# Designs tried in a protein design run: designed miniproteins, single chains, continued (3). Part 24

Each design is a single chain, and the fold is of that chain. pLDDT is the mean over its residues in the fold that is shown.

## One batch from the design tools (miniprotein)

Design m8805
Fold by ESMFold2-Fast:
Structure m8805 (fold): chain A 67 residues (1-67)
Amino acid sequence: AKVTITVVGKRPAVMGDGSVVKPGETAVFEVEGEISFVDVDETGQALLAGGRLVAVYSKEDTKVEIS
């Protein structure tokens, strides 16, 4: 599946490899396996694919699209 992460707010998204998507930036990547979402706290969410961490972001600051 194709995952698109766009940071529209003030808090950056952190990728599973430690790279950062800054406010106003977009990252696109291909993932394999089952996609799952895990709430870390009230606003924070982790995206997993195939049991591996893909991204951690704020739900208020980040738009996630899966295609």
Scores: mean pLDDT 83

Design m8806
Fold by ESMFold2-Fast:
Structure m8806 (fold): chain A 88 residues (1-88)
Amino acid sequence: NEELAEEIVEKLERLVELKLEQGLISEEEAEEARAALPEFREYLLSLSELELKAYLKAVEREIAELEGDEEKAKKLFEELKKLIEEIK
């Protein structure tokens, strides 16, 4: 699912930006992470739809945690756990 892989990449770009803004990573680490995104997108295209959905929930949860949205982060974590159970 190319659409889902693209959404994950967009969320990863947002996550890198938030981590940099909050001082959790250096500018060098942010540039390295962004430079790796095209190769990571190709990797995502090799995953199943279920694995992609789980990955998207994991990234969205981390973003919600960094934004201070505890309710959203908790909901996303529960959704992620359900997806992981289906992958088993």
Scores: mean pLDDT 83

Design m8807
Fold by ESMFold2-Fast:
Structure m8807 (fold): chain A 58 residues (1-58)
Amino acid sequence: SAIRQEAIRLTAIAIEEAGRVFDTELETGDPEKVEEVEKEGQERIAEAKKRYDEVLAS
């Protein structure tokens, strides 16, 4: 099912991006770099959610 696949993809991306934020904080301790990674992560999550919403609307 396309709905199931996009739901799994959205969840996986959300987990991966949370991990990237955590790793960046641990490795750099730089608030500016953490903020950049958070912004990139939110954009990727938004893209994945848009795909999920599109298959729901289909």
Scores: mean pLDDT 86

Design m8808
Fold by ESMFold2-Fast:
Structure m8808 (fold): chain A 65 residues (1-65)
Amino acid sequence: AEAARRYALEAARAAAEGDSARAREYSQKMIEAGGDGNYASMAGAAGAAGNEEVARRQALKAGEG
């Protein structure tokens, strides 16, 4: 769970910074670590839209699931 949460947060931050390659890499690692794919997708979308706060919140939920 902790690894999934960390990867999800890193994916969200990368997406918010416009680094889509890193966002994709960490999203895959998060899912492989047992994270919730629905919250991970929401975190990635929020990050891509530049909403870092929402991205962080959704990433934390992905790691909890």
Scores: mean pLDDT 68

Design m8809
Fold by ESMFold2-Fast:
Structure m8809 (fold): chain A 82 residues (1-82)
Amino acid sequence: SLTQQAIDAAKAGDAEAAKAAILAYGESLDRPDLARKIAEDATAAIAAGDNEKAAQIVEAGAQLMRVFADERAGRAADVPAM
């Protein structure tokens, strides 16, 4: 999954791979702004040498994006013809 790819890349200190996976995941959920912020924070943590913190940022951010996407999907299903 894109989420697992982003987490694995962050743990490995691969800022470009982590960023690409996070941005792709956010695009798939129609939340590019959130994905960009998460990518910035994770990339900053990797640059500081804290790959574990970067992985935690990615994991928490991906979960947050998923919650927002799930709520939006539920809302759309409830009012598709209104």
Scores: mean pLDDT 77

Design m8810
Fold by ESMFold2-Fast:
Structure m8810 (fold): chain A 82 residues (1-82)
Amino acid sequence: MEAAAEELRKRLAELEALREADVAAALAAGDPIAAAATEAVGRLLIERLAAGEAPEAIEAALRALLERLSAAKSAEEARAAA
């Protein structure tokens, strides 16, 4: 139990760092829609993993989010879809 919780905490910290780096990279590339989408996806994954949701539930939520984000035509729409 303790070892699994420690590993999860470590992975969540790594995912947070990667999310921040990916968002910064997208903004530097001049793609605010990709930046907003990357932030939304990373936030959903980190939040649901931290909540201990089943992988199947996380996958379903991620798929629904990606479908909403794929319809976004602006950074504002992408943020609203998240």
Scores: mean pLDDT 70

Design m8811
Fold by ESMFold2-Fast:
Structure m8811 (fold): chain A 93 residues (1-93)
Amino acid sequence: SLALLEAQLRAAARNRDLDSMVTVTEMMLHTEKTREEVRETLRRVLAILREAGVSEEELREFLERLKERAEEMLKRGVNPELAKWVLEEIEKL
């Protein structure tokens, strides 16, 4: 399933489909159980997006949308520990 999600992420990136890039990234993060797994998944996502030709400006927009989704998860009490790790790791990027 991870290889399929990575293929979907590359397709979304090539199409500059920001909503799909964020949604696929959330799907990749959803099963992560540690802060380190979240960090490694985010690094891999950014590497895939850069390899697909996503600019640094587009990456900043992507990270801002991902941050907004994580903040909404925290507010709604949906997987709050994962949401907190995502926010903390994005801040360190």
Scores: mean pLDDT 87

Design m8812
Fold by ESMFold2-Fast:
Structure m8812 (fold): chain A 79 residues (1-79)
Amino acid sequence: GGVLSREQAERAAEAIRAAAEGDRVSVATATKAALGTPGLSPGQGVAAGAAIHDEAVARGEPTRASVEEAERALLSLAG
């Protein structure tokens, strides 16, 4: 199994969308939203933030991601 369930990944993605300014979100804000997501452990929230950061770094913009990129990173943790 993945680090997150699919339901946990979808719930974290919804929290990130709610915290985002339009289609973009800072990695710090996305990580905070994941950590605050009901049903995720603190370790799962940290892993979600790390995956979003890794995606942002891979795209050449380490401090910000699109909401779509953040959602893809979360779904990758679900398997």
Scores: mean pLDDT 84

Design m8813
Fold by ESMFold2-Fast:
Structure m8813 (fold): chain A 78 residues (1-78)
Amino acid sequence: SDAALLARLRQRVAATLAEIRRLIAEGRVDDARLLADITAGLLRIHIGVARIAGDEALAAEIEELLAEFEAEVARLLA
């Protein structure tokens, strides 16, 4: 279901942010940036797939999740 997909994407984002914080703490900033870029790319693919399927509501929810993710990554890398 769309709700199950969105829940899995939210869980993935939370886990990825924890890993980004760990990489930054270890001085591995380039690895943190790469992981952030990969994760943002994955979310963009899911937005595109939702739009092709005609699920604009799901696309909008994933866009909001992407915006929140990118804002938190920018904060962590500042």
Scores: mean pLDDT 92

Design m8814
Fold by ESMFold2-Fast:
Structure m8814 (fold): chain A 94 residues (1-94)
Amino acid sequence: SMEEIFEKLKEKAIALAEKLVPQLLKLSPADFRSTLLGIFRLLAKEARKEGLSKEQIIELLETFAKVLKSKLDAEKQAVLDEVLAEIKAEIEAE
């Protein structure tokens, strides 16, 4: 059932990423960065509550980021990569 929970969370993360893209594209680079930090921290918090391991949480965030990255311009892709690296470091430090 943990494998089913993890796969279901990845499907929800993909759907959330697709839903958020139009709003995220309208943000300034600074607002985009702060908004992504908040989203990634919230996703990591919810994944922890569901009992996911650090490795599973990171994979969930990478799945979410991959969907976003495919829809973003080069400037916003660079910000996304920086935010993802920062959040991965925070998770590993826990």
Scores: mean pLDDT 86

Design m8815
Fold by ESMFold2-Fast:
Structure m8815 (fold): chain A 64 residues (1-64)
Amino acid sequence: GSAQRLAELRQQLAQLRERVQQLMEQLRQAGAENAPRKTILRLIADILRAVGDILDVEAQIKKL
C-alpha cells in the first residue's frame, strides 16, 4: 500500500543523500589533492546522477 511505498521511498532518499555527502567529500578531497580534471569531472557526474535520483524519488513521494 501507499504507507509501505512511502517507507521504501524514504529509505531510498536517505541512501541517496548519504551517497551525495560521500561524493561531495570525495570531490573536496580530490580538489585539495589537485587531482586530474577527469577525476573531478567523474565525481561531478556521479553527484549530478545522485541528485537526479533524489529529485525522481521526491517526485514519487509527492504523488502519493
Scores: mean pLDDT 89

Design m8816
Fold by ESMFold2-Fast:
Structure m8816 (fold): chain A 96 residues (1-96)
Amino acid sequence: GMAVAKVTVRFRGVDEETLAAAAQGAIDGAMKAPGVKDVRVRVELSGDEGTITIEVVADSLESAKKMAELAAQGAIDYARRAGGEVVDVKIEVKEL
């Protein structure tokens, strides 16, 4: 059955440009996975601390996990290239 994954990545030493890069990285990463149904990215900035929340809907639990991992990695890679520091990564997956 369909599954949803939620990825929360927290960053430090970031600004709007760094978080925009992270959000694009999440999208680019998620698009590498098969079985993509829906990808939503939310961005929150407070001072120099930022949070990217990625929600992924896939046709299976396995696809949701793979998309979440690729989205998280993309967000991290793009943020680091832009000078951001990763504080925490949380991935939650459930079958619909």
Scores: mean pLDDT 82

Design m8817
Fold by ESMFold2-Fast:
Order: C-alpha cells, then sequence, then structure tokens
Structure m8817 (fold): chain A 78 residues (1-78)
C-alpha cells in the first residue's frame, strides 16, 4: 500500500467517524436515543472489522481512535 493510499484511507476513516458522530448527535437531540445508539453500534462494528483486515499501523491506530470516539459518544448519549 502506498503512503498516498494510506493518507487517503486515514482521511476517509476520520470523515466517516465525524459523520457518524454528527448523525448520532442529531438523532439524540430529536429524542431518538435508541436509533442513535444503534447507529453508533453499527459504526463501531464496521471499524472493528476494518481494523481486523488492516495491515498498516497508522490505519490501525486511526481505526482504534475512531472506535474510542464512538464508544465515548455512546456512553454520553446513554
Amino acid sequence: MSEEEVEELVEAIERGVDRAIAQARQLAAQGKTQQALDLLDRAIAELREAKAQAKDERVKQTLEEGIARLEALKAEIA
């Protein structure tokens, strides 16, 4: 995997995490707490699967950080 491919993948992961956070916060603000938690659970599962397949340490670290951010928001909303 090229350094450029790693950089693009890291940015894609970070954007995906930011989008999931924004969507979950919007659902929670609307009183749709269970839908927000379900969205976060699915996003966490997808990141964990991606981490299991990742070979690059920077990609693994970015996925781990994304999982931690989503888990923290899940605890905040619940």
Scores: mean pLDDT 87

Design m8818
Fold by ESMFold2-Fast:
Structure m8818 (fold): chain A 100 residues (1-100)
Amino acid sequence: SEAEELLKEVIKELEELYEKETDERVKETLQEVILMLENLLKLIELKAPKEKILEAIDKAIKRIKELKEELLSRGTEEDKKAAEKLEEVIEKLKKVKELV
């Protein structure tokens, strides 16, 4: 489905961000978010109840927003670029939410 393809794209983008990241705490949070999205993908593939899928999307968006705010507070150019990428991820997850 279009939702599954968008979610796979988002997971790949976060994995690419994880590989470039040097801060261990940020890497740990990215890994947590990647796992959340992989679990979300399984819920969609298994045709889980819509309420559970929507709840999982909202939890992932919340965690990514928290990471984005942490990165912006650090003030480096690399952190700012990572935060911009996380905003793109949030917008794609909002589209996934509209498609389920």
Scores: mean pLDDT 89

Design m8819
Fold by ESMFold2-Fast:
Structure m8819 (fold): chain A 98 residues (1-98)
Amino acid sequence: MRARETAEKIREEFKKKTEELIREAEDLARQAEALGLSDTAELLRRAVEQGRKNLEKGDELAENPGFAAGEYLKGTLELSRAVGQGRRAIAAAEAARA
């Protein structure tokens, strides 16, 4: 019981987090392009593509909360890394222009 409840909660949380991070990565990619940070924008776009694939695979496995959570977690981890790198690159570029 407790393990299944944990898996269901983790599934919902990582799905939501992956969706949130996709939106954030898309916004950051747009900002990076506006600043001329082409490599950063490309890195963010690739992370969005991978995150969408992880969402699709997680949804396909939704009847097994543990497996679905694992796929959503992969999306969350990849997007979190890319978002962190994107935020740092944008902040550094803005600071250099100031």
Scores: mean pLDDT 85

Design m8820
Fold by ESMFold2-Fast:
Parts: structure tokens; sequence; C-alpha cells
Structure m8820 (fold): chain A 65 residues (1-65)
């Protein structure tokens, strides 16, 4: 399925946003990204970058901790 490709791509993106990305999990065909909450503005910027990158990935979900 597309989940493995999405997971590999997200791991690559995670390297670019090191410090903001807490964890990536694969759950029943969905790629779930956990963000470490550092401050509201930074969290929003990180989320926006991930959503912009993942515009074509319907399986991507971002969760704030």
Amino acid sequence: STTSIAAAAILGVGLQIEGDLEEVRIENGNVVVFLRRTDPARDAATLARLQAWAADLPELRVVRT
C-alpha cells in the first residue's frame, strides 16, 4: 500500500524538522506523526510545513503531544 512509502518519506522530512518531531507511527494503514509541543507558533509552523508537504498523502495525520 502507500503507507510504507508515506512512512519512508515522513522519516526523511523528520530529519529536516529535527527537534519538533517526537515520533512517527504506522497504525492500520495510517501514518501518524507526533509533534513535541515547544511553543504555539513553532507548532503551527511545523504543522503547516508537514501539511504542505503531504498535500497528496490522505493517510498522513498529525497529532500534538
Scores: mean pLDDT 58

Design m8821
Fold by ESMFold2-Fast:
Structure m8821 (fold): chain A 91 residues (1-91)
Amino acid sequence: KLTPFQLLDKLSKEQQKLLLVEIAERKGLAEGFSPEELLDIMQGKLSTEGRRGEVHEAILESLLEIIEDPEKEIPKISDEKLREELLKLLG
């Protein structure tokens, strides 16, 4: 099994940003964060205190759900190319 960080590392930076933004938006936690800042939070480049910690935990949970049940979770992803890459990695 891949870890969430191993899954992200297999995606391009642009695909990582797209995935992180979509997850944060679905969890209602995207407000006030740029795609770059979400990536920096996940890479440990920013403190995970307060609202950054909240979005970090929500994203980790969602990435684990995708890894544990790709057949259920991948179809929920709106970007077709990102969906194809995730199926290739986890399918």
Scores: mean pLDDT 84

Design m8822
Fold by ESMFold2-Fast:
Structure m8822 (fold): chain A 88 residues (1-88)
Amino acid sequence: MLAELAAKVLENYESNPELAKKYEEEYLKLTAELREKALNTEGEEGERLRKELEEIQRKALEAMLEVAKEINEEWAKEIEEVLAKAEA
């Protein structure tokens, strides 16, 4: 679901930027609680929450990459570079 929202943001970014904004806001809203907990929690629990957020973001980027390959080669390259750095 979250990865699908991220993909829909990119799909609509040029053709329907207003709709893209709505999907972006929904994605940010759904991840807000986890982001707040990850930022405000220390120690081992905070590390686990940050890992979970990172995994969600990675899956979102992977979904966005598939869309980007069809609509914008520059965006696809940028997403590939971010994913490569995360795996290194």
Scores: mean pLDDT 78

Design m8823
Fold by ESMFold2-Fast:
Structure m8823 (fold): chain A 97 residues (1-97)
Amino acid sequence: MDSLSEEAQKVLEILKEILKEKEENPEMSYKELAEKFFKKLQEAFPELKITELSPEDQKLIIEAIKEAIKTAAEAGLISEEEAEKLIALLEEMEKAI
């Protein structure tokens, strides 16, 4: 079975951290989670200039990550349950932008 790329694995790890933070702190807003997510993306991928992105570009990044998660689940690289949780998190964060 094909492995996730190093970049995809880093994004997945960041999303799992954000999901865990929401589960441990249910009162935390999706706006705060989105801000933390993009900060972690900027630290992991400085070349993306995340701090210079418009809200529209941030939503495009979320949509691209959602598509990548769906593809990974279809390939059996992550569980369907995990993919559904991560996609739901991304959809709520996108709405908060």
Scores: mean pLDDT 80

Design m8824
Fold by ESMFold2-Fast:
Structure m8824 (fold): chain A 82 residues (1-82)
Amino acid sequence: MYLAVVVGEAEDEERARRAGEAAKKAALATPGTLDVKVVVQGNRVTVLARTEDRDSARAAGEAMEKAMRAEGVEAKSLVMEV
C-alpha cells in the first residue's frame, strides 16, 4: 500500500479546515484511494490518503495539492510505501 501526504499552512484555522476538506474530497475522487484522514492543528493541515498503488498515490497527492491551492493554501506532497 502507498500513502500520499499533503501538508499546508493556512492564514487561519478556518481556512486550514476548508483546505483539508477540499483535499479530502479530491483524494476520495481519485481512483485507487482507499481512505483519507485529515488532521488540523491550528493553521496547519495534514491530509493523508491511503492508496492501493504508487500511481494512485501520486494522482491523489497532485489532486490534494490543487484542491488546497484553490483554497489559498500552498501545499507540499510526499508519497511513501507503507
Scores: mean pLDDT 86

Design m8825
Fold by ESMFold2-Fast:
Structure m8825 (fold): chain A 54 residues (1-54)
Amino acid sequence: NPTLEENINKSIKSKDPFDIQVSIGMVHIMYGVGMISRKQRDRYVKKLQDQLKK
């Protein structure tokens, strides 16, 4: 999903923990409603969590 990838990249660029956590929540919601696959969810969550560790 291009829009979700753009949102995730924007959150990473901001380095704001709040934006990153909101993006994690959005990824889980999009998976729950069937908009993304489990594999895509796991990739996006990992990218966002890795940013929080910096």
Scores: mean pLDDT 78

Design m8826
Fold by ESMFold2-Fast:
Structure m8826 (fold): chain A 107 residues (1-107)
Amino acid sequence: MSRAFVEALLEVLEKKGIEIPDELRQRLLETAFSDEEAFFELLGLVAKHFNIPVEKVNSREFQLVLYDLLYEAEKKIGGSQEEAIARAIILTTALKMNQEKLKEVFG
């Protein structure tokens, strides 16, 4: 994933009032989401902000939240709605496979 997309997504999240620790922000910008741990920490912060309980992080509710955030980020870099939808599906599939990882971030 490109650094420009990561920067756009972080700006969208901060405008929504999600506080991202500086260390986590730097890790995400340098790794472009290839750091799985940093990525799941970010998703945990998003879920907490929108009051999505751990049991529902694999739900359609969280998928829609992620879609809206990813679409806003894609629009900032000239991306498409289709690209945002594809990313949301991939991310929610990854969350379903790694639900225990999210519980660690939430605990």
Scores: mean pLDDT 72

Design m8827
Fold by ESMFold2-Fast:
Structure m8827 (fold): chain A 79 residues (1-79)
Amino acid sequence: TEVIELHLRKPESGLLVIGMTFKKAGEVELVVHLEDTGKVVVVRFDIPKAGSRVNLVVDFEANTLSVFVDGKEVYSTPL
C-alpha cells in the first residue's frame, strides 16, 4: 500500500489535507479533511489500468472537489 498526502492551504482560512491510498491494484481511496469545518470526505474509485492519469480539481470559488481519471469525471462533491 502506497500513501500520498497533499496539504493545500486555502487563501482565506484553513487547510485541506488530501490523502490518497492505493489499497490494491486499480483501487484508490481519497480522503479529504477540511480543517475549517471539520468535514471529512472519503471517496473510493478504480483506475482501469496501470499508467492511468488521475487529476484532482479543487475549486475554492465553487467550493467543490472533482476527480478525473484519464480525462473522465468519476466523482464530484461539494466541500
Scores: mean pLDDT 69

Design m8828
Fold by ESMFold2-Fast:
Structure m8828 (fold): chain A 83 residues (1-83)
Amino acid sequence: SLLEKIEEELNRLKEYIDQGKVAEAAREGAHIRDLALKLSPEEQEKVIKRLEELAKQTSGIARKFVERMIELLKKELEERKKM
C-alpha cells in the first residue's frame, strides 16, 4: 500500500540523517511529503506521528529539518480537513 511505501521511505530518511547525508535526507523528505499528500487525512496523521517520533531521535539541524516537515504536513492536513 501507499502507507507501507511511506513507512519504508521514513526508514530510509532516518538512515540518511544518521549518516549525515544532508542532501539525500532533504530529497527523501520532499518525496515523503509528496507521497503523504496522496493519503487520507487519517493516514496523514499516522505519518505525522512517525515523523514526531523521528524528531525525538534526532538533534541540531536534523531535528529542525524533521520539525519543519511536521509543521508543513500539519498545515496541509488542517487545510484538507476544512474542505
Scores: mean pLDDT 82

Design m8829
Fold by ESMFold2-Fast:
Structure m8829 (fold): chain A 63 residues (1-63)
Amino acid sequence: SAEEKGYAAGEEGRRLLAEGERDPGERLSSDETLAVAREIGRKLREIGDKIQEGIAQGKLSLG
C-alpha cells in the first residue's frame, strides 16, 4: 500500500504523536480513552443487534 499523495496526512499524525509525548500525563489519558472506546464499541454492537432484530420484526409487522 503506497499512497504517495495521501502519505502527507500520515506525516501529520506522526508530528502530533511526537508533540503528545512531551506530556507524560497525556498518555495516561489516552489509556482511558482507549478503554472507553472499546466499551462503546461493544455496547454499540449489542444495541445494533437488538435494534436490527426489533426493527426487522416490528417493521415487517407494523410496516
Scores: mean pLDDT 59

Design m8830
Fold by ESMFold2-Fast:
Structure m8830 (fold): chain A 70 residues (1-70)
Amino acid sequence: REEEEERRRRIEKIEKELMEKAGLNPVTARNLARLVVSRGLSEEEVKKIIEMAKKGASAPELVDYINSLV
């Protein structure tokens, strides 16, 4: 389905941004990207998470932030 393909591309895009912009390892970046999309976070909330990671937030801090929104 086109919606499933869009969701998958969104996960891949977020994963790449976390890896390239924030220096996260592939496993952590993918887990965070999947969590963000599965929690139904908005594009603006995703950008805030990437910004936090770029500023040096740890993976546990990012997970806690994502979980606090649900």
Scores: mean pLDDT 78

Design m8831
Fold by ESMFold2-Fast:
Structure m8831 (fold): chain A 89 residues (1-89)
Amino acid sequence: MAEAERFGEGAAAEALALAERHSPEELRALLAEARAARPAVLASLPPERAARVQALADAVLAALEAAAAGDAEGAARVLGEGVRAAVLA
């Protein structure tokens, strides 16, 4: 529990910092790049690892979408929750 909470809090803080450092246009470009890379990354992994990485990748993509929409707090929440869930899995 404490480990997952710590990683989730760290990820939330990083998401907030990234949203504040980048313009919505830059965040949309990062989102497009991440979406394009995702299938190749997942295809390169064993199924057990791919499932965990897929959940984390989904959280990262959702956080980038929120940040690109101007919702830095939503981005922090989504990434924090996703990282916490991935650590617990």
Scores: mean pLDDT 75

Design m8832
Fold by ESMFold2-Fast:
Structure m8832 (fold): chain A 75 residues (1-75)
Amino acid sequence: PFVDASYAARSGKDSGESALNGGKAALEAGGVPFTGDEELARKLGEKNGREMGGAEDPAVAAGSGSAGVLVAMNL
């Protein structure tokens, strides 16, 4: 259920870090501050990144645009 290596390529660390960054960005885009739920943020980043284009700048995809806001609002 966690992200693919394609997400890790964007963050330069590992797939989990890329997903976590994406999830945090999605929460911020929705006006919801990250409260320390790392696993939840990772799942958000993974899901949103895949929905918005998979490997195309997953952190930007997850944190920007209407899709990022919609995912954040679901929390």
Scores: mean pLDDT 50

Design m8833
Fold by ESMFold2-Fast:
Structure m8833 (fold): chain A 68 residues (1-68)
Amino acid sequence: SFTDLSPEEAVELARRTAETMSVEELEAQIAALRAIIADVGASFPRLAATLERIIAELERLIARKRAE
C-alpha cells in the first residue's frame, strides 16, 4: 500500500525490527531489498522509493553498530 502513512510506517517498523539484528543480518537484508528493486523497481517505482528509504535506515543502523 502507498497510502500517506504506509511508507513511513514501513520505514519505522523496519528500523525498529533491524535494531535487534546483527550487522551481517542487516547487510543480507539490504542485499535482498536491492535485489527486489533490481527485479521490479522499473514496474513499481513508488515501491522502489520506499525500499530505498528502508535501505538508507538500515545502512544508518550498520554505521551506528560499527561505531559502537
Scores: mean pLDDT 80

Design m8834
Fold by ESMFold2-Fast:
Formats: sequence, structure tokens, C-alpha cells
Structure m8834 (fold): chain A 66 residues (1-66)
Amino acid sequence: MLTEEEREIVERVVEEGQKAFPAVPREDLYKAATEAVKRSRAEGKTLEEIRRDAINAVLKKASELA
């Protein structure tokens, strides 16, 4: 389960990723961001580090699919 702050990070990162890579399915970006947030939280990272990891995961997924 994601916190409200983590959900906001996922939604913003996916929205930004979809605008930058409109040909990539939103569902793939959402999955990448959500899994990155869960992993980073499990590692005890700060909210800013979680956001950074989510951005990196979305960019990586978008580059793989574009």
C-alpha cells in the first residue's frame, strides 16, 4: 500500500513521463513508478530519494519502449 505522498509522486512522475513520451502506454509508466517507490521505501530512503528513483524508473521504461 502506498502512502498519500507516495501516490502523489507516482501520479506526477507518470503524468510528466506521459507528456514527454506520449507513445508509451500510461500503464507501463505507472507500474514502473509504483514498483520503484515500493522498493525505495523498503530501503528506508527519504521522500526526495523515492521521487528520484521513480523518475529514473519511468525514464528507463520509456526509453526501453520508445
Scores: mean pLDDT 81

Design m8835
Fold by ESMFold2-Fast:
Structure m8835 (fold): chain A 114 residues (1-114)
Amino acid sequence: SAETERIRAAMLEILDALEALPTAGPFREPIDAEKLNMPTVPEIVPEPVSLSIIRERVESGEITTLEELEALLEQMLANVKRLYDEDSPVYKAAEALYAEGRRRLAEARAALAS
């Protein structure tokens, strides 16, 4: 439907904006346990989430609502909080990215309601 296409477009615009953030680097792809020398990552984070995984699910039509997008962004933040100290740059960058995502989701919901 036209509404489904507008919601999909809004989700892709949000993802484009989050991917463009200067601090988005750690969240663009799934956490590479070998590259980071963190062999316990698969045990702590059994379901990896990244902006690339979220984008693939939106583009495939697996994710069709703003609520589903928000839940995946929240899971990505929760995964970072399990792996990193609250004083780490990655932890702080994840909180900032999630806050920006929530702000953009609120704007998209308002626009779709108009």
Scores: mean pLDDT 84

Design m8836
Fold by ESMFold2-Fast:
Structure m8836 (fold): chain A 56 residues (1-56)
Amino acid sequence: NSTLIQHLQQTYHLSPETAQAIVDTALGLMKAMGLPDSLLEPLAKLFADVEATYKT
């Protein structure tokens, strides 16, 4: 789904690269806090789906 990137571009006028940096930072913080992979994996998948759709 490209919905997150599209939402950020429409609502906050952010570039896709900026949106990716925000998500990467959030995932990094969650990993540092010791959140289990069962929570990180769905978020990483959602982000990857967004990036793949945008990149094309």
Scores: mean pLDDT 66

Design m8837
Fold by ESMFold2-Fast:
Structure m8837 (fold): chain A 108 residues (1-108)
Amino acid sequence: SAEKEAKRAEADEKLREAKELVEEARRLLEEEGEKAREEAARLLTEAAEKALEARQLYLDVGDEERAEKAGNALRHAGEAAALARAGDIEGAIEHARKALEYLEEALK
């Protein structure tokens, strides 16, 4: 239905926004390390919020596979934010990378 198509399009848009936020956070952590940790954590937290919203929209339209991938992206982005705040830059980059993999798979 047109309503389901609109909700799916909104979910996809939220995942694209989350992807851009995670890519920027990863770039900041790779280029500036600990100096960027608070800004990267903020971006990763916002990305996690976008992934959560997308997951709820995918569940609303019955797309369980994309909802699961969005949920995995949410978990990894949230963990990356926590690790960045703790000063574990290497761990934050690895979880950001995993979040990106799930976001890219959900957008296929």
Scores: mean pLDDT 92

Design m8838
Fold by ESMFold2-Fast:
Structure m8838 (fold): chain A 76 residues (1-76)
Amino acid sequence: SDAQELATLRENMKKGAEIAKKLADEYEKQGKTEVAKHYRDAAESYEKGANATDLDTALAYEIQAAVHIALAKRAA
């Protein structure tokens, strides 16, 4: 059901936010400010998705987070 999919997606995005924040802090410590910014943007998108009340909104934020992660990897 959409409710079960939303619950799973929210849990996964909460974990994604924590990982992205740790990566942002680590790259900032290395002086890689652009990489760190992209991981912070990914964490923000994941946190918004983790708090989404409907599946479409959660999926949209998951896609936004994925774009920010791709930009971080390109900048690294």
Scores: mean pLDDT 91

Design m8839
Fold by ESMFold2-Fast:
Structure m8839 (fold): chain A 62 residues (1-62)
Amino acid sequence: MDLTPDDMGKLTDDQIQDARRHAQDVADGVGRSMGMDDVTTQRWYDMFFQGDMRSYVAQANA
């Protein structure tokens, strides 16, 4: 619940894809290393995806 529609409108498709790629890489690495289930892997994905997206929005608003 940290991103608004206005925030999403400030991001480029490339930034969104970069955030997804980074989140997937982290989730895959942690999931594979620790044998995590899909729910735990999705939580890690969401956390890093939202983190990158918020960082991009904060930079755009600065």
Scores: mean pLDDT 74

